# Ledger of designs, part 51: designed miniproteins, single chains, continued (3)

Each design is a single chain, and the fold is of that chain. pLDDT is the mean over its residues in the fold that is shown.

## One batch from the design tools (miniprotein)

Design m9751
Fold by ESMFold2-Fast:
Structure m9751 (fold): chain A 73 residues (1-73)
Amino acid sequence: EREEAAERVRRVADIAETAAKSLEKLGYPDLAKEFKDLANRARQAADAGVTPEEARRLEEELIKTSQKARDKL
């Protein structure tokens, strides 16, 4: 279960990092920074040993940040 949670969190980090790079290229540096910060936090959580509850919270943050980005685009 912890390994599944870590895998999920690594996926959050990868998605957030990809979104940050795309937004930076499109000229949205503030939104890019939010995704980059989320990616860094997710990566740190995976390294520290994330719980399923923590993985769920990071997934929820990714969804909320994505919704915010959509509303601004």
Scores: mean pLDDT 83

Design m9752
Fold by ESMFold2-Fast:
Order: sequence, then C-alpha cells, then structure tokens
Structure m9752 (fold): chain A 106 residues (1-106)
Amino acid sequence: ADPYRDKIEFDLEVLTPEGKLLKAKLTIYTKDGKPVHVGDLRPEDVEKLVIEAKADSVEDAKILGEFIGRVLRAMGLKPKKIEIKGDMTEEQKRALLEAIEKAVAE
C-alpha cells in the first residue's frame, strides 16, 4: 500500500473482561486533503476523525472509547473534530465520545 494518504484507516479491536470482542474503524482525514506519510502523521495534519463502532451497552461503549482514546494519545493526536457513526443509541454514542475525550486528556 502507498504510505502517503489523505485518508488513513485503522481497525481496532478490544476484549472486554467478559471476553466480548469490541471493534471500531477509525478514519483520519488530513487537512486540505494533502497526502501525508502515515509514519510521520502530526496533530496539525489532522482535519477530522470518523469513528465507526457498534456497542450494545453504555458500559461496552465506555470500554471501547477508553481504548480508542489511549491509542490516539499514544499517537500524539488530539482531534478537534470527532464524528461517531454506527448502530448505537445516542446515550451509547455520548458515552463513547466522553470516554475517548477523557482518555486522550489523561
């Protein structure tokens, strides 16, 4: 695959303590659609993050969100625009977003 992208996709998986597999797809859109080398991605290169996930409970959404936030923090990313997509209730989407924001800030 070409390492220069204007759109970077990651598939993330986390196991709950009960052994349930939670999945999310993260898509990072670069500023001005400019291709960047994925290994050299900087916070200033990121325009928007789209998260596609499914959670069947608020607790699952919190576990997934904490994991996503930790990954973003490890990458040095603090996206200003986060869009949540997937088959979830508004309460579950809110729990996911709040968990991401908290884990990124820690």
Scores: mean pLDDT 78

Design m9753
Fold by ESMFold2-Fast:
Structure m9753 (fold): chain A 58 residues (1-58)
Amino acid sequence: AEEELKKAREEYKKKLQEYIDVVNDPNATEEQINAARAELEKTIDKYVEVMKEYEKKK
């Protein structure tokens, strides 16, 4: 269970950095920004779900 939390957190950090890099790139297209945001939102949702599952198994 803790390994799932750690993995979800690392994925979140990676996608957050990718999103920041895309947003700070003046040559980034709206499609690239939207895709990076969607990936970030996916990892946030997964991280929240893993946290809820961890609390439920308490």
Scores: mean pLDDT 79

Design m9754
Fold by ESMFold2-Fast:
Structure m9754 (fold): chain A 82 residues (1-82)
Amino acid sequence: SKEELRRRALEEGLRVLLEKLREVGKADPQAYELAEKGLEDPENARKYAEQALRLLGSRGREFAAAMAEAIEEGAKVEEEAL
């Protein structure tokens, strides 16, 4: 379904965001640890991403905005492929 595809796009976008946060968070040990936990625990990934973004401040907000755009674009492409 359209809703199921959007949910999967959001989950994959969250995984990519956490991978990017892990790379950036290498300079911030707490943000790095949270990003790793999110990648290891997909069910709680959103909570870990939110905490990591909070710690990274403006850098975290920039990544969140970019991922939101990518998720929206991805969901649209998947809908057109059906």
Scores: mean pLDDT 68

Design m9755
Fold by ESMFold2-Fast:
Structure m9755 (fold): chain A 78 residues (1-78)
Amino acid sequence: EDAIKAYQTVIEKSSNNEIKAQAHYNLGRVYQALGQDDEARKAYQQAIQLAEPGSDVRFNAEVELGVLDIKEAVDKVT
């Protein structure tokens, strides 16, 4: 998929951890939109690890992980 390929290229070629964190966050959003929740979770976790504490990308990745955890809990009871 074009978006996944583009973000993977950014991750591979960038030496900047903040840019890599943003790319992983965007990959997480793409995987989540595709219903690939396990891949989305991994991408958000990588974004959190690479992002600076208190950054917007870290906060947003943590929020999206919480959304995935709620979705998984709801899916298991219905």
Scores: mean pLDDT 79

Design m9756
Fold by ESMFold2-Fast:
Structure m9756 (fold): chain A 84 residues (1-84)
Amino acid sequence: SELEELGKLSGLSVEEIEAFIKIAEIAKKEGIDLSTQEGVKKAIAKVLGVPVEEIEKFIEEGIKSDPKKHMEELMKKIIEAVKK
């Protein structure tokens, strides 16, 4: 599987890759530019159904405390939202 090979190369799971594909689909539909940090935050906020300010706060708290743990928690939330 192409997704399994991409996961092996990037260190991402198939579920994480599928979550990124869903983010890209929503960004395309909403006219959001994923090449910018602001666009990525907006797309994630749309997937989760929360204000972009909530995503910005979560990222800022992660940078100040444990970036890896916060990024893992954010990814889990995205995967769960995509599965619904």
Scores: mean pLDDT 76

Design m9757
Fold by ESMFold2-Fast:
Structure m9757 (fold): chain A 86 residues (1-86)
Amino acid sequence: SEIEKLLQEAVELFREIRAGDKSKRPQAEETLVEIARRMLESYGNRDLARRVAELVRQLFALKEANGDPKEIEKIREEIRELLREG
């Protein structure tokens, strides 16, 4: 629940960055770090927390670069699978 809310907040921040507000970039990156920290606290697993943080970072990098929608959806599904375990 809390991790899902943070993930939605990160998505909204990156939407605003794409719309032209680059000043929100540091806040978006801080939100990704907070997601990783919460995952570590919830599971006690550094590998899981690192994996989630890397996938979320890659997802937003692809969105900013207007990457392949199929690749974006594949990463989204991997994140959903990891969050389903919580």
Scores: mean pLDDT 70

Design m9758
Fold by ESMFold2-Fast:
Structure m9758 (fold): chain A 113 residues (1-113)
Amino acid sequence: MKLTPEELQQIEQRRQERERELRELLEEYLKKKSLSDEEMRELAVLINAEAAGFEAYLKLNGKSTPEEKKKLKLLQEASNLASQAMQYLANGDYDKALELLRKAIELALEALG
C-alpha cells in the first residue's frame, strides 16, 4: 500500500509523540533501584512493540536513512535483551532479568534520543 506524503507525515508525527512518551517512561524506570515483575513485563512489551512498529514503518516508507537503520538495529537489540530478561524472570532469576532489562532500556533510550 502506497501512502500519500500527508498520511506518512501524520503517521510519523504520532510515532514521534509515542516515542517521546516512551522515552520519558524509560528514563523514569531507569532511575528506579528496583522494578516489580509486572513493571518489567510491561516494559518488555513496550520495547518489543516499539521495535516492531518502527520496522513496519520503515518497510512502508520503502527508504531508510543510515540514522533510521542505526535506530532499528538499537531497537532490535533492545527487544532481544528484553525478551531474554523475560526468560530469566520466568525462571526466577530476578537480578539477571533486571540487569538485561536495564541494558534494553539504555539501548532503547539511545535509539529514541
Scores: mean pLDDT 82

Design m9759
Fold by ESMFold2-Fast:
Structure m9759 (fold): chain A 65 residues (1-65)
Amino acid sequence: MSTEERFERAKRIALERGGASEKVAEDLATAAVGGATPRQLIDLARRHGVEISEEVARDIVRAGK
């Protein structure tokens, strides 16, 4: 898959399953494509006032790879 396809998949998971706003979902997707770990995504989401589960964070990371 292209980098754009991986970004869009990660963003979709963050929006639909993570409860993130579009801006936060874009930040999470960018981090995932950049090689962030699930824990780093959870910490990033919390800094924006969003709580995601470890399962959702792992799925976002996998989509971004």
Scores: mean pLDDT 85

Design m9760
Fold by ESMFold2-Fast:
Structure m9760 (fold): chain A 90 residues (1-90)
Amino acid sequence: GEACGKALLGESCPASGIVSCLEKAVSKSKNPAAKSALATLVSKVKEKMSAGETTLSGDDLGSLMKEALSGLSADEADAAVSSLVEACMS
């Protein structure tokens, strides 16, 4: 399915579309810490899907991102966000 990046802008996305977007971001990321954090975020979104969450709001995704990106430096977090923008908006 088509990747859905608009949740990064605070809108709701199908969870499957978010997973597609995040998996592309993981594959595009060159920073090992950013790649690991994005893979953790994929796992968290898949757990929400398994629990019956078919759509995620921007707030839901923001909460999961804060949890997955916790422990990264500002530069590593910026690398992760850049990979997300490239994967979801290209």
Scores: mean pLDDT 76

Design m9761
Fold by ESMFold2-Fast:
Structure m9761 (fold): chain A 71 residues (1-71)
Amino acid sequence: SMEEYERLVQENLRLAREILRHSKDVPRGIGVVLRVIGTIIDLENSDLSLEEKIQKLRELNRELREEYRRL
């Protein structure tokens, strides 16, 4: 659903901000934020179905949770 898409966008941005806040390597933390923003922009401009966009955001969310755990 569009509601799920919007929720995942917000969750991924929140996680990226938390990774940056807790990162001892500021350039690396900034890189994570830029990656998340770039992914969202690419999805907004893509011809992918809503279902495929949600699936890609779920994948990104899984990767961000792993990165946060490594901090």
Scores: mean pLDDT 88

Design m9762
Fold by ESMFold2-Fast:
Structure m9762 (fold): chain A 75 residues (1-75)
Amino acid sequence: SPVKNLFKDADKNGDGKISKEYIKEFLEQISKLPFETVAPFVLPLLKAAGIKKNTTKFSDEEIEKIYEAVNKELK
């Protein structure tokens, strides 16, 4: 999946799991860019997390959903 391909190399300890802190930092970096610039890889991530809006600005609840979606995709 696009999400698995995006984050598989971020699992540096090989346990098949990405930390919530890593996801927060990743999303913070994305939030500095226009949505149009990051849309090609943000949209699959939002779809996997069940987020219905097109944005790079995320609430703590949305970050939690993205974190859960990424770790499900890494299985």
Scores: mean pLDDT 71

Design m9763
Fold by ESMFold2-Fast:
Structure m9763 (fold): chain A 81 residues (1-81)
Amino acid sequence: SLDEELQRILDEAAARIRELLAENADASPEELSKLIDEIQFEALTRALDLLRRAGLSEAERNRRLLEFMQQLSKRLQEILA
């Protein structure tokens, strides 16, 4: 389902951020922020592509996108805590 595909994108992004933090333990906060932003951008791009292809109304598409962004932000906060 669409929800399962969006959840997979979130899970993959979270895993990549965790790996990035482990591999770049000596990196500056600025460097880490930039790399995390790249992963978030890729995840958002994939989510947008899925939502565009899903045949949703404009309102439902916007709601799903906002929900995805909120979930991605929550996952990042949990990883960085």
Scores: mean pLDDT 87

Design m9764
Fold by ESMFold2-Fast:
Structure m9764 (fold): chain A 64 residues (1-64)
Amino acid sequence: VDEIAERLVREFGYSREKARAIVEGAITLFRELGEELGYAFLEASVGKEAAELVVEALKEKGVI
């Protein structure tokens, strides 16, 4: 989670607080709404590139 948040700070310019909120929100969205709706809401909030980074990193780590 912290590693993914640090990538959002570095690559997209988010604050650490906002980056952590994005990662935690993505986990919650995927758990509550599933993959399709979770991705759609995340993309609407942060854009396609940031959403893809978060989702791919979470899947790679086995979190979702």
Scores: mean pLDDT 80

Design m9765
Fold by ESMFold2-Fast:
Structure m9765 (fold): chain A 88 residues (1-88)
Amino acid sequence: MTEKGLRVLKLFAERLKKLADEQIERIKSGNKDVAEEALKEVQKAVEGLRRVADAIAKYTGPEAEKFAEEVRKLADELLKKAQDVYNE
């Protein structure tokens, strides 16, 4: 049960990361209106990643704790990257 749940959460986190990466590229290549919408989509994906980390934190053991920490760091890094690109 625990391993299957963590695997599903990992796949969901990977999909949210891919979505955020795609939206960050739209911030770089788009006009200001496209960049604003893309930034909002990154913010939604980051909130999704934080919810995934909260779900992982309900599991017990060092693997779940490490995975939750990695997902939280990823969310923070993606948000910072999107903000940095938007402000350029």
Scores: mean pLDDT 81

Design m9766
Fold by ESMFold2-Fast:
Structure m9766 (fold): chain A 63 residues (1-63)
Amino acid sequence: SSALAARKKALAEALGEKLAKEKGADSYSVEQVDDDTFIITLTKGEEVEKYRIDFRKQSIEKL
């Protein structure tokens, strides 16, 4: 469903914003890898953190 796909993307972007705020990141980006998997990249100065969001497994994993 296109509605479900849009919701997953919106949730991933909201999670990216929340993580960036909690960790004091300067910026964040969200990349869709597949239908259920997104990568959030947080940047703080020269420091980069990546998180995998998997909606099928209902998990958030630091890479």
Scores: mean pLDDT 84

Design m9767
Fold by ESMFold2-Fast:
Structure m9767 (fold): chain A 85 residues (1-85)
Amino acid sequence: SLEEKVREFVEQLKEKAKAGDVQGMTSLLDELVNFVADDPRLSVEQRREIAQLAAELGAKIKAAKSPEEMIDYIEEFEKRVLEIL
């Protein structure tokens, strides 16, 4: 399902956060945005909202002071994306 795929991306983001791999996290966010952009089950509005949330998460990750802070931002992102789906 689309929700299962989002959860898979989120788990990968959390693993990258634990490793301090900010570049890997940014690449995963780009892959997630591309994945949802081409999904015909989502409206244009849903795709735009998810893309905006991914951009906001990318900025927060770059500004984060610890892996723990990154994980908190990722969990908030997951919750908000799942509310849109």
Scores: mean pLDDT 86

Design m9768
Fold by ESMFold2-Fast:
Structure m9768 (fold): chain A 91 residues (1-91)
Amino acid sequence: MELVRETLDKLAEGSNAAAKGDSEKAKKYLEEATELARELQKTKLPRSSVPLLVAAALLGIATLIEAKDEEVKKAAREALEELIRAMRAAE
């Protein structure tokens, strides 16, 4: 659960930075979220983690829609793709 919460926190920070127009900070947080999502894919996740993963995915989608910078959009898409793979691994 700690890794799931950390992933959510990084996506929230990335989304907030993107909304403020801080593309460099947004990209860094989204890249950190992507690495955490890859770690989640290697972990046996309980089904009880799925709601938090859905919340994280929604933050990723919001960032992808709201971001003005193309590099931030790419980082958000990569984080979302890795997070969806983690959710699929959770049964």
Scores: mean pLDDT 80

Design m9769
Fold by ESMFold2-Fast:
Structure m9769 (fold): chain A 65 residues (1-65)
Amino acid sequence: SKSKKQQLLELARETMARLARLADEEAEKIVGDANKASREQLLEAIEKAGKKTSEWMKEQLAKIA
């Protein structure tokens, strides 16, 4: 019952929230204390989170009729 526009805006908000959550999770896996992480470890966490978020977003977008 949601319009395509409503579904798109909801997907955008969920995508931003998911990126933040996954970045935190990936940082925790690499270095339990992210405040002590190297630049290389932080970059790895963001890149992994970004890839997973992009893949999820594309799958959700494909379902919007």
Scores: mean pLDDT 82

Design m9770
Fold by ESMFold2-Fast:
Structure m9770 (fold): chain A 87 residues (1-87)
Amino acid sequence: MEEKRREARELLERVARAMDHLAKGFSGSVEERKKHIAEAARDLGLDETAERILQASEDEINKLGVEIGRAAGEAMERARQLLREAS
């Protein structure tokens, strides 16, 4: 019971950090957007994707940002499942 609640809390914390970084990734310079979206990817444990983002072209940044947002949504749903199982 406690283990699933801890795992859910850790996931929610990672998602919160990722969403904050991702929100910043849609404004500012290309370099600033890359840094924020890459940080969001790292928050979600997607280190390889973060490396790809830092080397991405300007046209690719928005698409990669959307994919990271999708991953955050999946992590949020996983946290909800863990909380339901812990009840």
Scores: mean pLDDT 81

Design m9771
Fold by ESMFold2-Fast:
Structure m9771 (fold): chain A 67 residues (1-67)
Amino acid sequence: DEEKKRKEELEKKMSHLKDLLDKTSKFSDELIKQLRKQDEDLAEKAEEARKKLQEQINKILKEIEKL
């Protein structure tokens, strides 16, 4: 069943997207700014991690569009 497989794939991608969005909320601008005051290296790593999460989110969104 092609439609059933498509729905399962969409649900899986939506679940992954939600997880990434939840993780991204942990790296808010306010949090990174606060981290930078305490540890600049840690803040830079947090910004890099957020950028990677955003790239993953964009990739999943493109995959959802193709379903």
Scores: mean pLDDT 78

Design m9772
Fold by ESMFold2-Fast:
Structure m9772 (fold): chain A 67 residues (1-67)
Amino acid sequence: MEEDEKILERLEKQAEEAYKKGDVINLASVELGAAVHLTAAKVRGDEESAERFEKLLDRIQKLIDEL
């Protein structure tokens, strides 16, 4: 849980910085990272972490679509 919170914070910050710079490649990289961690959370049955990574992934996908 705490490890996932640090990963979420890191990915959120990276997504915001990439979006601010219009860096689609870095946004796509963060999207991949979020998808990997979402899958890992689902595999171990961590529904709370999975939901948080899914929301982050949805947000990143919207940011990419806006660029």
Scores: mean pLDDT 82

Design m9773
Fold by ESMFold2-Fast:
Structure m9773 (fold): chain A 89 residues (1-89)
Amino acid sequence: SSALERIRALMEEARELAEEAMEEASPDVKETVLNAIEKAEEALLAGDVAAGRAAIHEAVRLIEQSLGERGKEVARRLLELGDEAVAAL
């Protein structure tokens, strides 16, 4: 399905963005953020919008907690990518 391919592409962009933003964070925090994005992808590919959104919001929360003000632009872009992935369903 082209919709599932679009969701995978958007979540891959989210993962790359999070990896770059969390480069200087502790390895454990970075891994937790990346796992939240992976969980969001799995949920959205299964059609579970609520679980997918919850996982994106958890990744955003962790990024903002780790980076503060420096995390706000990345957080905004991750929310946009999540909304686009939901819209692709």
Scores: mean pLDDT 88

Design m9774
Fold by ESMFold2-Fast:
Structure m9774 (fold): chain A 67 residues (1-67)
Amino acid sequence: MKGIVAYAESNEEEGRKFAEEAKKKYGFDEVELIKAPNGEEAYKAAKEAAEKHPDAVAGAIGEGLKI
């Protein structure tokens, strides 16, 4: 199963850490990282990724946002 994490560029470290923790916790074979300019765009990217890849789990991280 594939994981997808979208992150705001100002939260790159948190996004990378969140992806690693998700990979360990849920046993994903692969985690894709998507960089976005801000938290709102990160959330939008995660939503679009989840819609395009229904067999994947998508999350977003940015200023005041974690899903």
Scores: mean pLDDT 74

Design m9775
Fold by ESMFold2-Fast:
Structure m9775 (fold): chain A 61 residues (1-61)
Amino acid sequence: SQQVEDIRSALQTLTDQQDGEALRGFADTALQWMRDNNAPQSVVDEVRKMIDDAMKRLQSQ
């Protein structure tokens, strides 16, 4: 979906910028948006995995 692709692009940008605070803030906002819009569990799981991968990449640098 377009929303998942937009989230992926934002996470990539924040990871490239080494901005862990902004990454965490964006992650919280994205997950809250999904809860508010009753996103399917499969979509929530995909986004959570993308967030976890982005945070792990950031911590490894």
Scores: mean pLDDT 80

Design m9776
Fold by ESMFold2-Fast:
Structure m9776 (fold): chain A 89 residues (1-89)
Amino acid sequence: SKAKEILREVIEILKEAKEFLREKGDESGVKLLESAIDLLETVLETTDNLAQAKYALKVALAALEVVANRHPEMKPLLEKVKELLKELE
């Protein structure tokens, strides 16, 4: 499904963002993104509910917005996630 494709793409973006934060020493940001990744992976594996997938993606977006506020270099990843979410309408 399109939702599962987007979940997989967002998980990969968050993993990239997490490694960037790890290199920057932002331990709280790493933990925040790890929690978002765990949520998205659980939803990907355990549900076919589109509303639940959309909610999890919004939580991941909010987490990425928090870390992007501290690390402007992450804005391109944030914009990519926003564009992917628009495809779900």
Scores: mean pLDDT 85

Design m9777
Fold by ESMFold2-Fast:
Structure m9777 (fold): chain A 100 residues (1-100)
Amino acid sequence: SEEVKKALREISELRRKALEAYQKGDYDKAIEFLEEAIKVAEENPNVPASYLISLYIDLAGVYEERGDLEKAREALQKAIDIANKEGLPTDALKAWLEGL
């Protein structure tokens, strides 16, 4: 649908902006863009769950680099919970969580 296409474009643009902020060391801006992308994905149930999983993985990575390990664990646990619900692999995500 056009609504899904719009949501996917918004998510992709926000992820791109988050990556640019991350590469510049602006972790606060990267988190802001990723949280906005997560909101777009959560408000649009027809967006594939793999997008939401990827966004939480990205968010966990930014929190880890900022040294906010508790928030990194929370983001990673959300990715694991969604992946489990969808029958997707979680072993790599669980290994990362245990290593934090």
Scores: mean pLDDT 91

Design m9778
Fold by ESMFold2-Fast:
Structure m9778 (fold): chain A 94 residues (1-94)
Amino acid sequence: SDEEVEEEIERLLEEAIRRVKAEDFAGAEELLRRALELARENGLEGLLGNFRLLLEHEPDLETLAEAMGLSVEETRKFVELLRRVTTEFFKSLE
């Protein structure tokens, strides 16, 4: 079901955040890629649209850091990875 897929994606994103905190950027990148693939395979257009918006807008890193329980620098690294993986993912659909 869509709810089960969304829950799995949330788990992958939470694990990716933990990997960034542990300085495992390669592991975080793989988890982000899996999350995007699951969203595509299950037609989660709203979630894919949210990822796409991250390519067009500069997020407030301080607000995101508070929400995610990360430092501002860890949040910057996470956002940079997310933007890179999202860009590569959408380019692969061309």
Scores: mean pLDDT 80

Design m9779
Fold by ESMFold2-Fast:
Structure m9779 (fold): chain A 96 residues (1-96)
Amino acid sequence: MSGSLSAAHTELSKKKLKAIDVASIAVFYANIGNPKAAISAVAVAFEVEPSLKAKADEIISYVSKAANPLVKDEVVEGIKKIANGEKVELADLPKL
């Protein structure tokens, strides 16, 4: 159904990234043992949707609950730096 899919695609393209979406990606990378990729994913999300910086505490809360405890503190600290406008070294993100 091309017409219905086109309308849905237009609405979805206008839909902003949510804090839970960004947190879920960060948790995924943290749980596979890649905290730098987790931090980089959040940095890219904040560049694409700067309004998400206002929700940094929400993202940190989700990461703190679900991320691997061994890397959780590193990921949380990286997100705080990005939210404060500090530069972080971006890791190469694997293709999805």
Scores: mean pLDDT 69

Design m9780
Fold by ESMFold2-Fast:
Structure m9780 (fold): chain A 73 residues (1-73)
Amino acid sequence: DDELNRLIEQGKEVIKRLQAALERAKALGDSALAAELEKVIEEIQTAIKNKDAQAIRDAILRGMALIARVDAL
């Protein structure tokens, strides 16, 4: 499915951005934010493994919200 493959690609891109945000959160000593970032990375990875298009979309939305929060620091 072209749509599912596109969502998987987007999920992988968001994981890379979340990994960068996680490094920043850890550098700032924000353990709570770091835990939220790690959780969403796992949620996207699990959704990709299960090929669950809706779960990938939902996890990407949560990930993007956390990236915006880190960018505002």
Scores: mean pLDDT 88

Design m9781
Fold by ESMFold2-Fast:
Structure m9781 (fold): chain A 80 residues (1-80)
Amino acid sequence: MLMEAVLAITPRSVSVRFVLDDKGDPERMAELAEQLAAENPDVQEIVLLVPSEELAKKTLELARERVPGVPVTAEAVKRP
């Protein structure tokens, strides 16, 4: 699998960050977001880190559909 899930703790919330390579599957990332929300009922925000803005938007839509009770954001991690 070309996925990495990273848990980051903020002062007021637990953030779960996922990193996708350019071969990452948006459907699979949305599935992982759903699983992590189920395993961590106290999670306040899930942040998805993906290699492109197009993948970020696609993954965000799918993740929000699967996890409607948790705020989900997606960021494109662009290298120069």
Scores: mean pLDDT 63

Design m9782
Fold by ESMFold2-Fast:
Parts: sequence; structure tokens; C-alpha cells
Structure m9782 (fold): chain A 113 residues (1-113)
Amino acid sequence: SSYMKRLIQELRDALQTLENRVSEHPDTEFREEVQELVERSYTLLEELEKRWEAEDYDGAYQTLEALTDTLVEIRNLLKEHKVKDPSILASLQRAEETVALMDDMIKAELQAK
């Protein structure tokens, strides 16, 4: 689906913005933890794209759940480190909103049988 590929690219762009802004944070351990989660998110996005193209919607949904969990872990790290940077917060929110749109698309395919 062209729309799913656009959502995947939008999520990649949001994660890239997040990673670039976090790279400027003074806490090295925090930067490394967020970078690891962002790299995991890219790997999960690649798996999601492959499963979506194969019409493996059950597998795509399982991968999306893992991706959602990774974004929750990033959100918790931002809260723990009291991050107030509006660019970091906006990029994570954009990623979360994009995942919600992906969830709607995969669920629609699962309901279509």
C-alpha cells in the first residue's frame, strides 16, 4: 500500500528528528539508551514493511505492537530525564500519531479477512 509506505517514511523521519535532537543532550547514557531504542524501531519498521508487502497482516500487527512498546520506552526515558525540549517532544508525538494510523490500517485488513 502506497499509504502504508508513506506512514513508514513519516515515522522514519520523526525518529530521525528525535535522534538528531537527543544527540545534543548532555547525558551520554541517556543518549545511548534512546539511540538503542530508535535503532530497534528502525529494525521493527523494516520488518513491518516486509510483512505488510507479503500481506502477513497478523505478523504486521505483532511487529506494530513491539514498535508501540519501544515508543513507550522512549516516552518513559524522556519523562525520567525531565526532557522539556519541544522538538524532542513533538517528534515523539508525531511518531506515536503515525503508529496509531498504522494500527488503524492493519486492523482494517485483519477485519477484511
Scores: mean pLDDT 90

Design m9783
Fold by ESMFold2-Fast:
Structure m9783 (fold): chain A 60 residues (1-60)
Amino acid sequence: MKTFVAKNASDIAVGLAYIAQGVYGDKIKVEVKGDTLTITVEDDPEVISIAKKVAELAGK
């Protein structure tokens, strides 16, 4: 399991994280607390890659 945290997440990045959760289901957990986006994923290279990219975009 891997966790990615993005501070000052944009609305677009949050939306993308929820879309990814919709596609991959329980393999991706999304939590938004104020401006902080937390994405927790299973040890699956595909979902890890997606979560990492979303977190990178959110950290802009």
Scores: mean pLDDT 78

Design m9784
Fold by ESMFold2-Fast:
Structure m9784 (fold): chain A 58 residues (1-58)
Amino acid sequence: MDQRRREAEDLFFGLLDAGASREEAAKAVEEATGMRVEVSPAVLNGHEVERVTVSPAA
């Protein structure tokens, strides 16, 4: 499970770096790994950041 989540995260950020949209990257990750990617607002060290959550697509 942890290895699949890491693969999904790496693929997601790799696709974003290559110019894909968040929606396109999330769909590609789900198709390739079976993992669902969700992006939500979070606060880290007093700064607003986007939190990426990866979970199995049931």
Scores: mean pLDDT 74

Design m9785
Fold by ESMFold2-Fast:
Structure m9785 (fold): chain A 81 residues (1-81)
Amino acid sequence: MPTPLEKFEAFYEEVKPELSEEEQELAERALRALRDRDFVAASATIGRLDAIARETGNPIIEKLVAVATAALAELQREARA
């Protein structure tokens, strides 16, 4: 079964052509921060994507935020164990 991080990576690659340059940069920064276990940077970049989703109502960005948030939550639980 793919992990939440792998699901975020897969979904980002699928939707990348439909994203703006800013949205791509934020998604890639979130992905890198999650891989590096930089939870402060991950939370900040996911928060910026969430703000864009709320402003635009774009369901693709809403789903990116959802899968990124799931990945962050899993990695934070792993770090606390």
Scores: mean pLDDT 85

